# Designed miniproteins, single chains, continued (4): the designs that were tried, part 2

Each design is a single chain, and the fold is of that chain. pLDDT is the mean over its residues in the fold that is shown.

## One batch from the design tools (miniprotein)

Design m12036
Fold by ESMFold2-Fast:
Structure m12036 (fold): chain A 91 residues (1-91)
Amino acid sequence: SAALEEAKRLIEEAERALRAGDYEAAIRHAQEALELLKDSTSAEALELRAQAAGLIGMAHLAQGDDEAADRYFALANELHREARAKREAEE
């Protein structure tokens, strides 16, 4: 879908920003990906949402915001579990 392709692009932009030390841009792009896929429950969408949440967590951790990092890593882990369950249900 167009939304999945755009979310993948936003995640790639967030990864590039994170590697460059642009934590504000990394968070912005990853949050845009989360918002774009917020109502999507396919395994692929859940995995992309988990990747976006993990990138936000890494950016906060790099900035010393451990509380925000923990929140986003918890979200990423939950979305990974949901994606796995979704794949098992689609057997």
Scores: mean pLDDT 89

Design m12037
Fold by ESMFold2-Fast:
Structure m12037 (fold): chain A 83 residues (1-83)
Amino acid sequence: MFEELFNKGIELLREGKYEEGLKLLLEAYKQAPEFFHPAIDNMLAAAGDTSDVARAAALAFVKYMVEGKVEELPYVTVLLSKV
């Protein structure tokens, strides 16, 4: 069930619907927190907000989890300090 929320959240993020996508990813995270990298976990916790941190977390989460792109992770960890 968390996989449905996760996949739908990712799809919404790809469509540029960051608020809706992040809300679904937060629900998925609550059901299976062990699936998420600690840095991304912290960003998802902040992601009920439409701040730059939430958007950066969404993009890094999509790249990291779906495409295996870890290059965004250091950038996103810098933005965590702003929250």
Scores: mean pLDDT 55

Design m12038
Fold by ESMFold2-Fast:
Structure m12038 (fold): chain A 59 residues (1-59)
Amino acid sequence: SMRDELLEELERLEREGVRAVLEGRYDELKAILTRMAEIHEQLGDLEHAERLRAEAAKY
């Protein structure tokens, strides 16, 4: 389902985000956090999406 595809993408992005932090790649981290926020918004988790956008804005 579309939901399962979005959840799989979130799992991948979470792994990529950890890697980006460890490597100091903050431009990549910003893009990852922004995409995660978009997915959470699509899933109806608007509060989580807003927190992720706020975090992304720091980078």
Scores: mean pLDDT 90

Design m12039
Fold by ESMFold2-Fast:
Structure m12039 (fold): chain A 105 residues (1-105)
Amino acid sequence: TGQRERNLKLLKELLKAAAEAGSAVRKAAEDAALDQARILGVDANSVDELLEKLPDLSPGGAESIVRAAAAGVLRALGKDDLAAQAMLSSADDAVKLALDALKDA
């Protein structure tokens, strides 16, 4: 599986789970992803535009956006220590932390 395809799949899975948890959690994931995209110089006005552009980004850039989205979910759930851990993790591990936290919420 290509790293670009993996990052896209991880972000889609996270956004779906966040949406199921509620609008505030979904917004936190979207806002964190878009803020990280802005830091990287990616021109995206919505998460849908970001998802379309994600495969064209560097693998490291795409992974940083996925980590930021996962950390955003964790912060929205009041899990600030796990959010900090997610930012230091791989995209896979960051998403796993967020998905596990969403199951326990």
Scores: mean pLDDT 86

Design m12040
Fold by ESMFold2-Fast:
Structure m12040 (fold): chain A 84 residues (1-84)
Amino acid sequence: DEEEERKKKAQEKLKERVEFAKKILDLAEAGTPDEEIIKIVVEYRYKEYSKFVSDEDAEKIAEILRKVSAQDIIDEAKLIIEEA
C-alpha cells in the first residue's frame, strides 16, 4: 500500500527531526558557540533540500539558513519537540 508506505516514511522523517532538534538543544545547553550550531543545522538542512531542489536553490536555502540566528534555531528546535 503506497499510502501506508508514504505515511511511515513521513513518521520516520518526523522522528529524525525531533532527534536532531534534541541534539541542537543539548549542544546549546553545553555552551556550543552559535557559529557551530548554525553550521550543523545548515549542513543538515542543505543535505535534506539538495535531494529535492536544484543545486542553485539548495545554495540559496543554505545562505538563508546561515543568516538565521542560533536563538531562532533553538526556538524552532523547542517547538519541534513540543509538537511531537
Scores: mean pLDDT 73

Design m12041
Fold by ESMFold2-Fast:
Structure m12041 (fold): chain A 68 residues (1-68)
Amino acid sequence: EELDKKYEEYKKKISELVKRRNEARQTLTPEEAAQAEAEYDREISKYMKELIEATLQLFKKKREEAAA
């Protein structure tokens, strides 16, 4: 349950960051956009790592529930 909520939270966080990165691309100068994209990509990578870890844990939990 906690793991499932964390997984969904990270997905929402990543989606929000992607949206903001795309908005920055449209409104900022090329130099500012490149800097903003680098910052967003760094944050996205952080949450992507957490999402992968959560996915692996979710697979383990689902197998245990199915076996019960």
Scores: mean pLDDT 76

Design m12042
Fold by ESMFold2-Fast:
Structure m12042 (fold): chain A 78 residues (1-78)
Amino acid sequence: MKIPEIVFLRDVVDAETGESYGDGLAISLGNGEAFLQVYQADGSVRTFKGKLSIEGDLATVTYTENGKEHTLQGRVIK
């Protein structure tokens, strides 16, 4: 299955902490990496860069901060 260049996501959360980031989008970089932008309820925008994986309706972005690996998960919107 082809991974789309841009993937729209709903209910982006940190898989370990359960922290909610709201809705967002992932932009594929073609090398298994992506930029993930999330649009929070307070109007703030956050950007993450990491590895993108999509399985069914679940997208995951894995990034490293301070030597620890973090995973964000969101639901793919068609």
Scores: mean pLDDT 76

Design m12043
Fold by ESMFold2-Fast:
Structure m12043 (fold): chain A 74 residues (1-74)
Amino acid sequence: MKEEKVKELREKAAELFEQAVLALNSGDVDRTRELIEQLEKIAEELEKLGYKDFADTVRELAKRLREQADKVAA
């Protein structure tokens, strides 16, 4: 069902965000960027399912992670 899939995607987004923060804190920029790409894929799926507000939230988190990764890489 649509609701069940959304719950799965929300839980996966939370796990990926936690992993990305840990990778960023350890200076693993490559791993952080990989996890950001996975978050962007989840946001795309959420938007496709009609959950645009949540998709926008995930994209905002991915953007902030990317900005921090760019600062660490500089």
Scores: mean pLDDT 83

Design m12044
Fold by ESMFold2-Fast:
Structure m12044 (fold): chain A 96 residues (1-96)
Amino acid sequence: MSDEEAIQKVVDKLKNLTPEEKAEIVKRLSGVGPTKLLIAITIEFGEEAPYILNQVLGIKKLDPKYKEKVINILTSYIGLPKELAEKYVDSLIALP
């Protein structure tokens, strides 16, 4: 679904992540990651799923009220380490 190079460009908007942390996020959100994320977000968020998917994969500002559920999806379904998932979600919340 997503090209690694396209995701890398968008992840590069997050200036508080190291190159290694960005590479792990790109790897996990490429290939089958977007499909797993789509399924998990649709189940957990219902009618708000398109918004969450757009913010998480599009690297756009996320409403803080979704923080805990998005972290749980990134750790449980995508396999990101909890510390990296928290840093990623906090970075999305901090976007202008």
Scores: mean pLDDT 74

Design m12045
Fold by ESMFold2-Fast:
Order: C-alpha cells, then sequence, then structure tokens
Structure m12045 (fold): chain A 66 residues (1-66)
C-alpha cells in the first residue's frame, strides 16, 4: 500500500543520508562524534523532508561545506 511505499522511500533517504555522513568523515579525514552525526543527520533529513534538495544536492552541499 501507499504507507509501505512511503516507508521504503524514507528508508532509502535515510540510507543515503548515512552514506553522505560517512563520505563526509572520509573526505575530511575526521571522525564525527555520535552527537555530531545525529545533528548532521537531523539537518539533512529536515532539508530532504522540506523538498528543498535532492540526495545528490545534499551530498554536494556537504562536500562544499567541508
Amino acid sequence: GAMAALQAERERRDKAIDQALADHEAFNNETLTPEEREKWRESLRKAVDNGEQTVAELRAAQAAAA
């Protein structure tokens, strides 16, 4: 049903956000604390939920900000 499709979409976005955070750590040669990871994750999730950016754009913004 529609709810299952929405859940799968959210899971895909969450996975992409997690990967973006991992890429950020690797690119900047730094390790984020669990608290910092959650803060970034919330920020990225909010941006996605507002429809302001795609996952690709979020990754690009993260790379530019780092």
Scores: mean pLDDT 69

Design m12046
Fold by ESMFold2-Fast:
Structure m12046 (fold): chain A 120 residues (1-120)
Amino acid sequence: MSVQEKFDELDEEFSEKIQKLIREKASGEEILEVFKEYLKRVKELLKDPSASEEFQIEAMELVISSFGSLLIKFENDPEIKKKLLELTVEFLEEAEAIMKERGIEIPEDLKRQIETFKKL
């Protein structure tokens, strides 16, 4: 299985788990735990020696999109929103470091998105 295929399966699994938790009115803490595990697994895929430059950029963009959706969901829950932002910033800093170590040039639009999240 390629890194791209592993990521696609992980992203689908994550989306299904989050949708189920929302339907079942699960706590924000339960959603944060699922999100934290997702971020951990994405970081492992970014570190895979077979991960292409294109894959790493696309994976980061998709993860940022998922974060944006969750931030909207928790807009009126300041404690959960704060924890979500802290996890997001930590992930983005670690992912940016991985890409830089591998000599990957991060597109300017993606850099601006990362900087925006870090300032929230």
Scores: mean pLDDT 80

Design m12047
Fold by ESMFold2-Fast:
Structure m12047 (fold): chain A 80 residues (1-80)
Amino acid sequence: SEKEALLQRALELLAQADKLVQQARENIDDPEKAIELLEQAYQLAQQASDLARQAGDDELARGADQGAQSTKKQIEKLKA
């Protein structure tokens, strides 16, 4: 179903975002690269939240939103 496809895509995007966050940690000595990776993760988490909401999975959407906010705070710390 369309709903199932949206949920699958949301989960794929969240998995990609998690991988990018881990890669950012591995690049802690290169803040510019870490920021780029985290900005990509932030965008993917926001897209996942939107897709989850479209699918009617408010719990997954909220989880994705929280992940995005956590990533945003990490970006702000690295830019300070």
Scores: mean pLDDT 90

Design m12048
Fold by ESMFold2-Fast:
Structure m12048 (fold): chain A 85 residues (1-85)
Amino acid sequence: DYEEALEALREMARILREAIEAGRRPGPEELERLRELAEKVQPVLERLAPAMERAADGGELSPEDRRFLEAANEVARLGVELERL
């Protein structure tokens, strides 16, 4: 479900932001939660892979695909920020 995957991405971003704001890495329970959320996101990412390749070559994304990718990019950005902690 697209909405379920979007909600999972938002929850992942929340967990990562809380860890960053606290100046700490996610604990084991938070990492397990992130893994569960990532499992909900994976099927949507797999369906979007061809659209992402087209966008990289100058193709256009649907508004729904763009919103999902924006949320996924935010999670990736926060993950990079956390690695620098």
Scores: mean pLDDT 80

Design m12049
Fold by ESMFold2-Fast:
Structure m12049 (fold): chain A 73 residues (1-73)
Amino acid sequence: STAEDIEAARAKLPELEAQLPAARAYLEATFAPPEAARLAAVVEELLRLSKEKIEGKADAEALAALRARIRAI
């Protein structure tokens, strides 16, 4: 269920946040600086929206906008 998925995501958020510096380093080593910055921004936005959803703030429009940004990559 959605509530169960949210609780599972909440448990994983600290681990994902701890991995952000390593993910940014990987992107910077792998992609050109403009692309690395764009990809890092998408990852950070995904985490932000995931936190907002876990806090009970559902933003379907922001999620749809993020999906459009990912498809444009």
Scores: mean pLDDT 69

Design m12050
Fold by ESMFold2-Fast:
Structure m12050 (fold): chain A 67 residues (1-67)
Amino acid sequence: SIVEASRRSLPDLLAAAREAIEQGNLLTAKVLLMAALTDADLLERAGLTEEAEKARKEAEELLEEVR
């Protein structure tokens, strides 16, 4: 299901975004973080509110670092 796919991809997207930031690939990091926010929104709509909120907060904090 799309929810299971989002749950599986979300930690990988966040990890890849952190790695991209460390390597100075800020555009790649922004793209990955936007994808993570999309997955978090899908989890929230599915009722996985706590998991979605944690991931969304992490993604938003990382986005603030790459402004």
Scores: mean pLDDT 84

Design m12051
Fold by ESMFold2-Fast:
Structure m12051 (fold): chain A 70 residues (1-70)
Amino acid sequence: SHPSAALMLALYYHETFGLDFRAVFDWALEKSAEEVYREMRRIDDLIESGNTEELNAYKERLKAELEARK
């Protein structure tokens, strides 16, 4: 359990990708802290490098995963 990391991830993905805050928050609570921090760092690296292709691929995969949880 990592409520603070999950909260930060949910806020970030809501602002950056327009994903539903609660859906991301609930999803992130199921992940390990290591997984959450690794994903956040990966996204930050992609944004800094301007790798929009990989960033969009990540967003679409996450969106599909969130939809599959409904």
Scores: mean pLDDT 77

Design m12052
Fold by ESMFold2-Fast:
Structure m12052 (fold): chain A 69 residues (1-69)
Amino acid sequence: EKEEAIRRVKWIGDQVAAALEAQGRTDEAERFRKFTEEVIEKLKKGELTPQEAIDLVTDYVAELERERG
C-alpha cells in the first residue's frame, strides 16, 4: 500500500504539473512538484500514512482549482 500510494502521488504530481505548465502556470507547477516530492519523502519515512498522503495531494489540487475560478 505504501508503494501504491507513492506511485499514485507521483502520477497525480506529473499529470497536474503538466496541465499547469500547459496553461502557462509554471510557478504553480514547480511549487506543486516540490510539494508532491515532500509528501513522497514523508511517506517513505513513515511520517504520513498512505491515506494522509493522498488527502494532502488532493486537497492541494482542490485549492489550485478554487484559485483558478
Scores: mean pLDDT 79

Design m12053
Fold by ESMFold2-Fast:
Order: structure tokens, then sequence, then C-alpha cells
Structure m12053 (fold): chain A 87 residues (1-87)
């Protein structure tokens, strides 16, 4: 059940990562591309921590990383929308 929530959040992270990769590929600004790569790496790290918590069956840790993922997704979605508006 909580593992199913983790799977759904991982899917959202994967979709956002793909969106950031598309923005990176559309940009000619090397500094913006570097910033997007750092955001992608950050989201990939959160995904890995969720997967680790699921594997370890650590419900407390999983709940913490799910909360972090939801917060990060909201913040990064806002940044992605800002970048898209400038393209």
Amino acid sequence: ELEEEAKEEIKKLDELIARLQALRDASTDPELRRRLDLLIESLQRIKKEIERAVKEKNEEELQKYLALARFAIHVVEKEAARIEAEL
C-alpha cells in the first residue's frame, strides 16, 4: 500500500526528469543546461532514496522521502514552468 504510493511518486519523478531533460535539450544556454542537469541529478537521488527505503521496508524513512519528493516536485515544477515561459 505505502509501496504503491512510492511507485506512483517515482512515476511523477520520472515524468518531471523527462520534462527537465527536454528543456535542457531545447536550451542553447550552457549555464541553464548545467542547472537543469543538477536538478535532474537531485530528483534522481530522491528516487534512489525512495527505492532504498522500500527495499529496507523502513516505513518512517519512506514517509520522509515521499514528503521530500512531493515538496521537490512542487518546487521544480514551478521552476520548469518559469523556464518554459522564457523559451
Scores: mean pLDDT 87

Design m12054
Fold by ESMFold2-Fast:
Structure m12054 (fold): chain A 61 residues (1-61)
Amino acid sequence: GPSSPAKAEQLFEQAKKAFDQGDYAAAEKYLMQAVLLAPENAALLQRVEELGKKIKQAVEA
């Protein structure tokens, strides 16, 4: 529904798009915003952690 969870999902989608474009700084910023909107959403936090690890691997490669 239209709430903080929906907004957090939208921010996560923006983070994925930024990651696909190679904009790792923007991807990380969107992930941080998603976490701030839904810090107790365990499913979202799991996906944020997974994408965050991919960002780290990409910038180190």
Scores: mean pLDDT 81

Design m12055
Fold by ESMFold2-Fast:
Structure m12055 (fold): chain A 66 residues (1-66)
Amino acid sequence: MTVKITVIGDKQAADFSGTVLKKGESLTIEAASITTLSDGNVVVTSADGKRKVLFDPKHTKLEILS
């Protein structure tokens, strides 16, 4: 599924590839899974397994495009 991750608040989103998304930045990714952790943070895993994006849903908008 295609998802768009957009940081709208002051807390950045972290990609396990070593990049970060800051306020106003967005990433579109083919996702295999979207998982909500016990602390309320969300992890999106890419379909190829090479990328994982961790974010706080209070500060980051997730859109499912397909």
Scores: mean pLDDT 81

Design m12056
Fold by ESMFold2-Fast:
Structure m12056 (fold): chain A 104 residues (1-104)
Amino acid sequence: SIEEALKKALSKDKTESERGIQELLSLIPEDPEGAIRAIEKLALSKDPYVSQLGLDALMRILDDPSTPEEVKRLAAEALRRASLSSDTPEGVGRALYAIGVLLD
């Protein structure tokens, strides 16, 4: 389930957290909104390791040409929201990339 995958992704064990993020990505076809909301929660984490896992997952969804348009839109919106919370040059760059995806 998304809840179980999210708990694994929030683990302090790196192997367990990476397994959790992979499980969340595999659940996108079943519940795209729920899975992407869970990944966004990771991206908004105050733990820099967890935040990076979430951001990397959102970028991977957007960079995968097989991802449906509706899922790309959800991921781009989540990436924009998460990136705007950081106020860093890297965050600004990610937000602009996400806006580009949403306008295309």
Scores: mean pLDDT 78

Design m12057
Fold by ESMFold2-Fast:
Structure m12057 (fold): chain A 85 residues (1-85)
Amino acid sequence: SAELEALKAEIERLAEENIRLLEEIAARSTDPEVRELFRRLAERQRELTRVILGIEDLEQLERVKAHLEEALEALREAAAAVEAA
């Protein structure tokens, strides 16, 4: 459905932004262990996004979108904190 496809496109956009911020945190981190952790989190998000895009239930996808939006807000704060350090 058009609604399902639009929601999946928005989820992809949010996931891409989360991945970008995870990679940014990794790049700005001075601790090698923290860098490796955030690189692995970015890779895990790519894997999870492939699974999520296989979901055909609108209600489940809307809940996933809400969680990705919450994660994005937290990641923006984390990226700002690492840049300030």
Scores: mean pLDDT 85

Design m12058
Fold by ESMFold2-Fast:
Structure m12058 (fold): chain A 55 residues (1-55)
Amino acid sequence: MAERMLAAMRAAPSGTAAASGAADMREQGLLPEDFVPDPRASVEEIVAAAEAHLR
């Protein structure tokens, strides 16, 4: 589950779309509720932060 959602976030067209993916992961319990990525950050930064929480 988490790896597929991370792959979708990496393919996101913008940081805002990647941030939405992170919100979905929080709702699924894959990321902590205090994980709030900056929607102005790059897709790479948001994905890297999410991966750090999963590993």
Scores: mean pLDDT 74

Design m12059
Fold by ESMFold2-Fast:
Structure m12059 (fold): chain A 67 residues (1-67)
Amino acid sequence: MEELKERIEKYKKEFGLSDVEAALRALDELTREGKIPPEVALEVHRFVAENPDATVEEILEKVKELL
Protein backbone atom coordinates (compact mmCIF):
# COMPACT_ATOMS: atom_id res chain seq x y z
CA MET A 1 0.00 0.00 0.00
CA GLU A 2 2.79 2.51 0.82
CA GLU A 3 4.51 1.73 -2.51
CA LEU A 4 1.20 2.25 -4.35
CA LYS A 5 0.62 5.63 -2.64
CA GLU A 6 4.22 6.71 -3.39
CA ARG A 7 3.84 5.71 -7.06
CA ILE A 8 0.53 7.61 -7.36
CA GLU A 9 2.16 10.85 -6.13
CA LYS A 10 5.11 10.30 -8.50
CA TYR A 11 2.84 9.89 -11.56
CA LYS A 12 0.70 12.88 -10.59
CA LYS A 13 3.87 15.02 -10.54
CA GLU A 14 5.66 13.51 -13.58
CA PHE A 15 2.70 13.18 -15.97
CA GLY A 16 0.10 15.64 -14.62
CA LEU A 17 -2.41 12.82 -14.12
CA SER A 18 -5.55 13.01 -11.99
CA ASP A 19 -5.63 11.02 -8.72
CA VAL A 20 -7.62 8.20 -10.35
CA GLU A 21 -5.50 8.10 -13.55
CA ALA A 22 -2.30 8.04 -11.45
CA ALA A 23 -3.74 5.27 -9.24
CA LEU A 24 -4.60 3.04 -12.22
CA ARG A 25 -1.18 3.66 -13.82
CA ALA A 26 0.60 2.94 -10.51
CA LEU A 27 -1.43 -0.26 -10.07
CA ASP A 28 -0.54 -1.43 -13.61
CA GLU A 29 3.18 -0.69 -13.13
CA LEU A 30 3.30 -2.50 -9.77
CA THR A 31 1.52 -5.45 -11.42
CA ARG A 32 4.14 -5.44 -14.23
CA GLU A 33 6.89 -5.41 -11.54
CA GLY A 34 5.28 -8.45 -9.83
CA LYS A 35 4.38 -6.53 -6.65
CA ILE A 36 0.59 -6.76 -7.18
CA PRO A 37 -1.24 -9.79 -8.69
CA PRO A 38 -2.70 -9.17 -12.20
CA GLU A 39 -6.10 -10.34 -10.91
CA VAL A 40 -6.15 -7.42 -8.44
CA ALA A 41 -5.39 -4.92 -11.23
CA LEU A 42 -8.18 -6.39 -13.39
CA GLU A 43 -10.74 -6.20 -10.56
CA VAL A 44 -9.80 -2.57 -9.78
CA HIS A 45 -10.09 -1.57 -13.47
CA ARG A 46 -13.52 -3.23 -13.52
CA PHE A 47 -14.51 -1.36 -10.32
CA VAL A 48 -13.51 2.02 -11.84
CA ALA A 49 -15.32 1.19 -15.12
CA GLU A 50 -18.51 0.40 -13.14
CA ASN A 51 -18.00 3.42 -10.82
CA PRO A 52 -16.61 6.29 -12.95
CA ASP A 53 -16.97 8.75 -10.01
CA ALA A 54 -14.89 6.53 -7.69
CA THR A 55 -12.32 8.39 -5.57
CA VAL A 56 -8.66 7.43 -5.17
CA GLU A 57 -9.47 6.49 -1.55
CA GLU A 58 -12.12 4.00 -2.76
CA ILE A 59 -9.63 2.57 -5.28
CA LEU A 60 -6.97 2.14 -2.54
CA GLU A 61 -9.54 0.45 -0.28
CA LYS A 62 -10.52 -1.92 -3.13
CA VAL A 63 -6.83 -2.87 -3.65
CA LYS A 64 -6.47 -3.51 0.11
CA GLU A 65 -9.60 -5.76 0.10
CA LEU A 66 -8.25 -7.83 -2.83
CA LEU A 67 -4.69 -8.32 -1.43
Scores: mean pLDDT 81

Design m12060
Fold by ESMFold2-Fast:
Structure m12060 (fold): chain A 76 residues (1-76)
Amino acid sequence: REEAIRELEELGRRAEELGDRETAETARRAVEAIRAGDVARLVGEAVRAIALANDPSRSPESRELAREIALIAARA
C-alpha cells in the first residue's frame, strides 16, 4: 500500500516534468483513492491510465508512464 503510493507519486512527478498533466493528475487521484480505501475510484483511475497508455497521439514516454501507473494501481 505505502509502496504503491510512493511509486505512483514518483511516476506522477516524472509525468509533470514531461509536461503530461493528465497522466500526473491520474497518478495523484490514484494515490488519493488508495489513501481513502476507495476501490471503485482506484479501478476508475486504472482504467483512465490504460486509456492514456493506448492513446496513439501521446508520446511514447507519456504512454509508458501511464502504463506503469495502471499496473501499480491494479496491484494496490
Scores: mean pLDDT 81

Design m12061
Fold by ESMFold2-Fast:
Structure m12061 (fold): chain A 88 residues (1-88)
Amino acid sequence: SPLEEIVRTVRDFSRAVRYQDDELLEQKSRELYRLMNTYPRTVPLDLIKAGATEMEATMYYFLQALRRKNPQLTEDEFVNTLLELSKK
C-alpha cells in the first residue's frame, strides 16, 4: 500500500533524526521527497489510519508544509535543508 510505504519511510526518517544517522537521514529524505511528489494528495490523517503515530503524522505535515512554502525546492535542496535542520 502507498500509505504503508509513506508511514514506514517517515518512521525510518524519525529514527534517523533521533539517532543522528546522517546517511540514513539523507536516504529517507530523498525517499520522502519522491513519495510526496508521487502522492501529493496524502494528508496526515491518512497516515494515522494506516498505522502512523501522531508524531509521525505531524512530521509528515511539517515536511509537506516545507514543500508548500518552497515549491521550487529540488530534491537535493530539500535533502540539504533537512540535514541542516537535524544539526540543531
Scores: mean pLDDT 87

Design m12062
Fold by ESMFold2-Fast:
Structure m12062 (fold): chain A 100 residues (1-100)
Amino acid sequence: SLSVPQEVLEAARKLLESRGITDPLYILIEAQIVTEEFEEIERKYGEPVTEENIKKYMEEKFEERKKVLKEQGVSEEELEQMEKLYEKRLEDLLEVLRLI
């Protein structure tokens, strides 16, 4: 998790700079998280990382989290906010992949 591929770091930089985020530490942290998520996708679905496999990964992760939160009595309104966060993360991962 401390080693980030240069292509992922550059893709994360381009994405974040397009949003006005230029903090080198924030860019590095985001690139590390993306790298770890891509490694998990490759482990579950095989190489290379594809847009289809990213979508499957995010869908499965959302459904697993939704189950846990429903059991804990989280409101439907809070679940809807969580869904929006997962949709935003899916968009971010797809944009990074497209920049590689």
Scores: mean pLDDT 87

Design m12063
Fold by ESMFold2-Fast:
Structure m12063 (fold): chain A 74 residues (1-74)
Amino acid sequence: SMEEAKKKIDEVYEKAKKELEENELSEEQINSLLDEARKELGKITREANDEEVAKYAEEKYAELVKLVNKKLAS
């Protein structure tokens, strides 16, 4: 259901936020990155079923977190 997909998206969002906070990024940087990720999720919710939405959300947030961690590791 859409409610289940939304719950899964929220879980992925919270994990990404926690990882970004643990990497000592500024609050402004964290908010900017998370806002971009939420805008991307908003685009896919119109085109996909509940399971596809959740899967795309996981992939996009994982990619975002990985990119941020890579930049901080330098």
Scores: mean pLDDT 65

Design m12064
Fold by ESMFold2-Fast:
Structure m12064 (fold): chain A 78 residues (1-78)
Amino acid sequence: APSKEELEREITLAIYTMHVAVQARFAEKYPEESAKAVRELLRSLGLDEEAEEAEKALLEGDAEKAFEIAVEAIEKAL
């Protein structure tokens, strides 16, 4: 069975991944607000470079690329 620490990591990763997915979806109508939310999340995790790349991708309308950048970065940080 997974340890408590492994379960907490997986739950945290799922929560962050869901947040990024919601923001990527909202970027269709609210690109600036969604880009800011994803940037602030990634910066809070110390992922400043990936925060800038994900923000740029969302502002350019590439929600899929932004999602991939953000989720990969979060997975490596946790």
Scores: mean pLDDT 85

Design m12065
Fold by ESMFold2-Fast:
Structure m12065 (fold): chain A 57 residues (1-57)
Amino acid sequence: ELERRVLAALRAASGPVTVDQLATGLNVSKEEVERVLDRLIAEGKVVRTPEGYRAAP
């Protein structure tokens, strides 16, 4: 569920999103967001940029 919510938030964003923005917007801890992002990156669904995270095209 959290993985789907994170991915949906990144897809809705107009640019890269930070861990802090995701944690605040989804009302979850930064640690939980980081674990989900690491998993989504491993699955090829999210990429990390210097400005934050975005959904893979």
Scores: mean pLDDT 82

Design m12066
Fold by ESMFold2-Fast:
Structure m12066 (fold): chain A 69 residues (1-69)
Amino acid sequence: PGPEDGRRGAAAGAAAGKKDGSPAGAGVNMHSGAYESGQDKEEMAREGARAAGLSEEEVETAARTAKLS
């Protein structure tokens, strides 16, 4: 293996591009499970956002949005 100098820039660029559009539909993934359990939407939104690999700030945003809906 060899060290590379531009890899981190490519990954960071992809994440930054999605910032302009709403959180990556994390709330939609909860659609299938929400009807069967009936648990707190905040908890499900946080879990889904974390599973999607979002940052802690995005996780809190998803939970807030789920509570409003």
Scores: mean pLDDT 56

Design m12067
Fold by ESMFold2-Fast:
Structure m12067 (fold): chain A 64 residues (1-64)
Amino acid sequence: MREELLNQAEALVEETKGLPESEAKREAFTHAQISVDLLRGEHTPRNIRLAETSLALMKEALAQ
């Protein structure tokens, strides 16, 4: 789960870098980076849940 979430977050960060510059892109990139940092940091259930929330916010920002 954690490794799969980290791989997904890293892939989404790279995808976001390829998008045209916009406020939504900056917001999405910030949320994606938070997810990566949480998943690479201390291994706790709280950090995993926070990373999942940040990924959801990133997807929402990109959908706007």
Scores: mean pLDDT 72

Design m12068
Fold by ESMFold2-Fast:
Structure m12068 (fold): chain A 55 residues (1-55)
Amino acid sequence: MVTLTYLDGETIKLEASSEATITLKDGKVIKLEPGEVLTLNRKDIEKIEGDVKLV
């Protein structure tokens, strides 16, 4: 991680720029369509697939 723009454990807001899939560490999978916004804790994210923006 080259940029420390937020603290560990902070809640983040993600907006999908295209169809995106977010996989959580507990195995849950969340699919976002373009323009959808998801609010979650950064620490809960296992991986992100697709184009998302931090809002």
Scores: mean pLDDT 73

Design m12069
Fold by ESMFold2-Fast:
Structure m12069 (fold): chain A 80 residues (1-80)
Amino acid sequence: MPSPVERVRELIEKYEPKIFEAIENKDWEKLNQLLEELEREVRKIGEEALKNKDYESFEEIMRLAQEFGKKVAEAIKKAE
């Protein structure tokens, strides 16, 4: 079965093209919906890791989320 970190990477891969398409189209409403859904799914996986005392996976999940957030912010800045 995929690890918590692998599950988060798969979520980012799934959402990344949709998020960047929304940014390219300046569809801020769709962007907000996609970001909320992704954040909710990532939070669920992170909470499961914490409950299992898998602190290493939780730290890596936080790192992946932060890096993706920076990438999204950079794309938004270029689109505006």
Scores: mean pLDDT 86

Design m12070
Fold by ESMFold2-Fast:
Structure m12070 (fold): chain A 76 residues (1-76)
Amino acid sequence: MSPLERARELQDRLVELYRQYLQALAAGDQDRAAQIYQQIQQVYQELLRVYETLSPDQQRELDEELLRRLRAVHAA
């Protein structure tokens, strides 16, 4: 698996976890929200490590796409 493919997989997982996190908060399930937040932190740290292996242009494109996707989750 290429670093770029790995970064995209980690972004997909991060976006899905963030959606689940917001749903847990809306449901008032603080224990579930805390567990999901720990998973978000772990995935985010893995993503940052992968980013360091990518070119600056690739990092920028992926970062802009991730921010766009996270904003879309918040707007829903």
Scores: mean pLDDT 85

Design m12071
Fold by ESMFold2-Fast:
Order: C-alpha cells, then sequence, then structure tokens
Structure m12071 (fold): chain A 70 residues (1-70)
C-alpha cells in the first residue's frame, strides 16, 4: 500500500518539524518536551488525514509508540 507509506512519511516529517519548532520556542524542560510531543502528534495526524490515514498513539511499557493506520 503506497498510500499508507506516503501517509507515514508525511506524518513523520510533519511531526519532526512541529517538535523542532516547539522545542525552539519552549526549551527542553519536561513540560516543553510534553508540549513538543503533543504538537508533533497533532501535526502528524493532520498530515496523515490528507491521505485518509490516522495517527494512533500506543503505550508500550515505558515507550510511546506511534503508528499510522488507514
Amino acid sequence: MKKLEEATLAATKAAVEAARAAVARLGTSPEAQRQAAAEALAAGNEAAKKYGAEVVEERDGDALRVSVKE
């Protein structure tokens, strides 16, 4: 499924750009990192929606796992 691969790539790019912008504005405190993660997830989800896909956040132990589903 090329569409899902394109959605995943677009979501990843948007999330990375949003996280970098948030950290640049807010700094690197734990609160800033939480805000950066929230903005990254929102930007990734908006990008994925353009391809008819959704970003899903799943907790795997102490790690946060993010995946793209159509």
Scores: mean pLDDT 72

Design m12072
Fold by ESMFold2-Fast:
Structure m12072 (fold): chain A 62 residues (1-62)
Amino acid sequence: SAREKTIAGARALLAAGDGTGAAIAAAMGSQELNVKEGLRAALEGLRAGDGAGGARAAISHL
């Protein structure tokens, strides 16, 4: 599913140390899935300079 693909992709980027990439992937997937809370969490993390935190928060909404 698109949800599983988004979570797996964001987690893989987090494991690789790419917090910013993980947050972008989580934001894009959240937008595609219409999960407003996930998109908001990912964007909030990116704005704060905490991409990894934003990605983890976004995943929790998916």
Scores: mean pLDDT 89

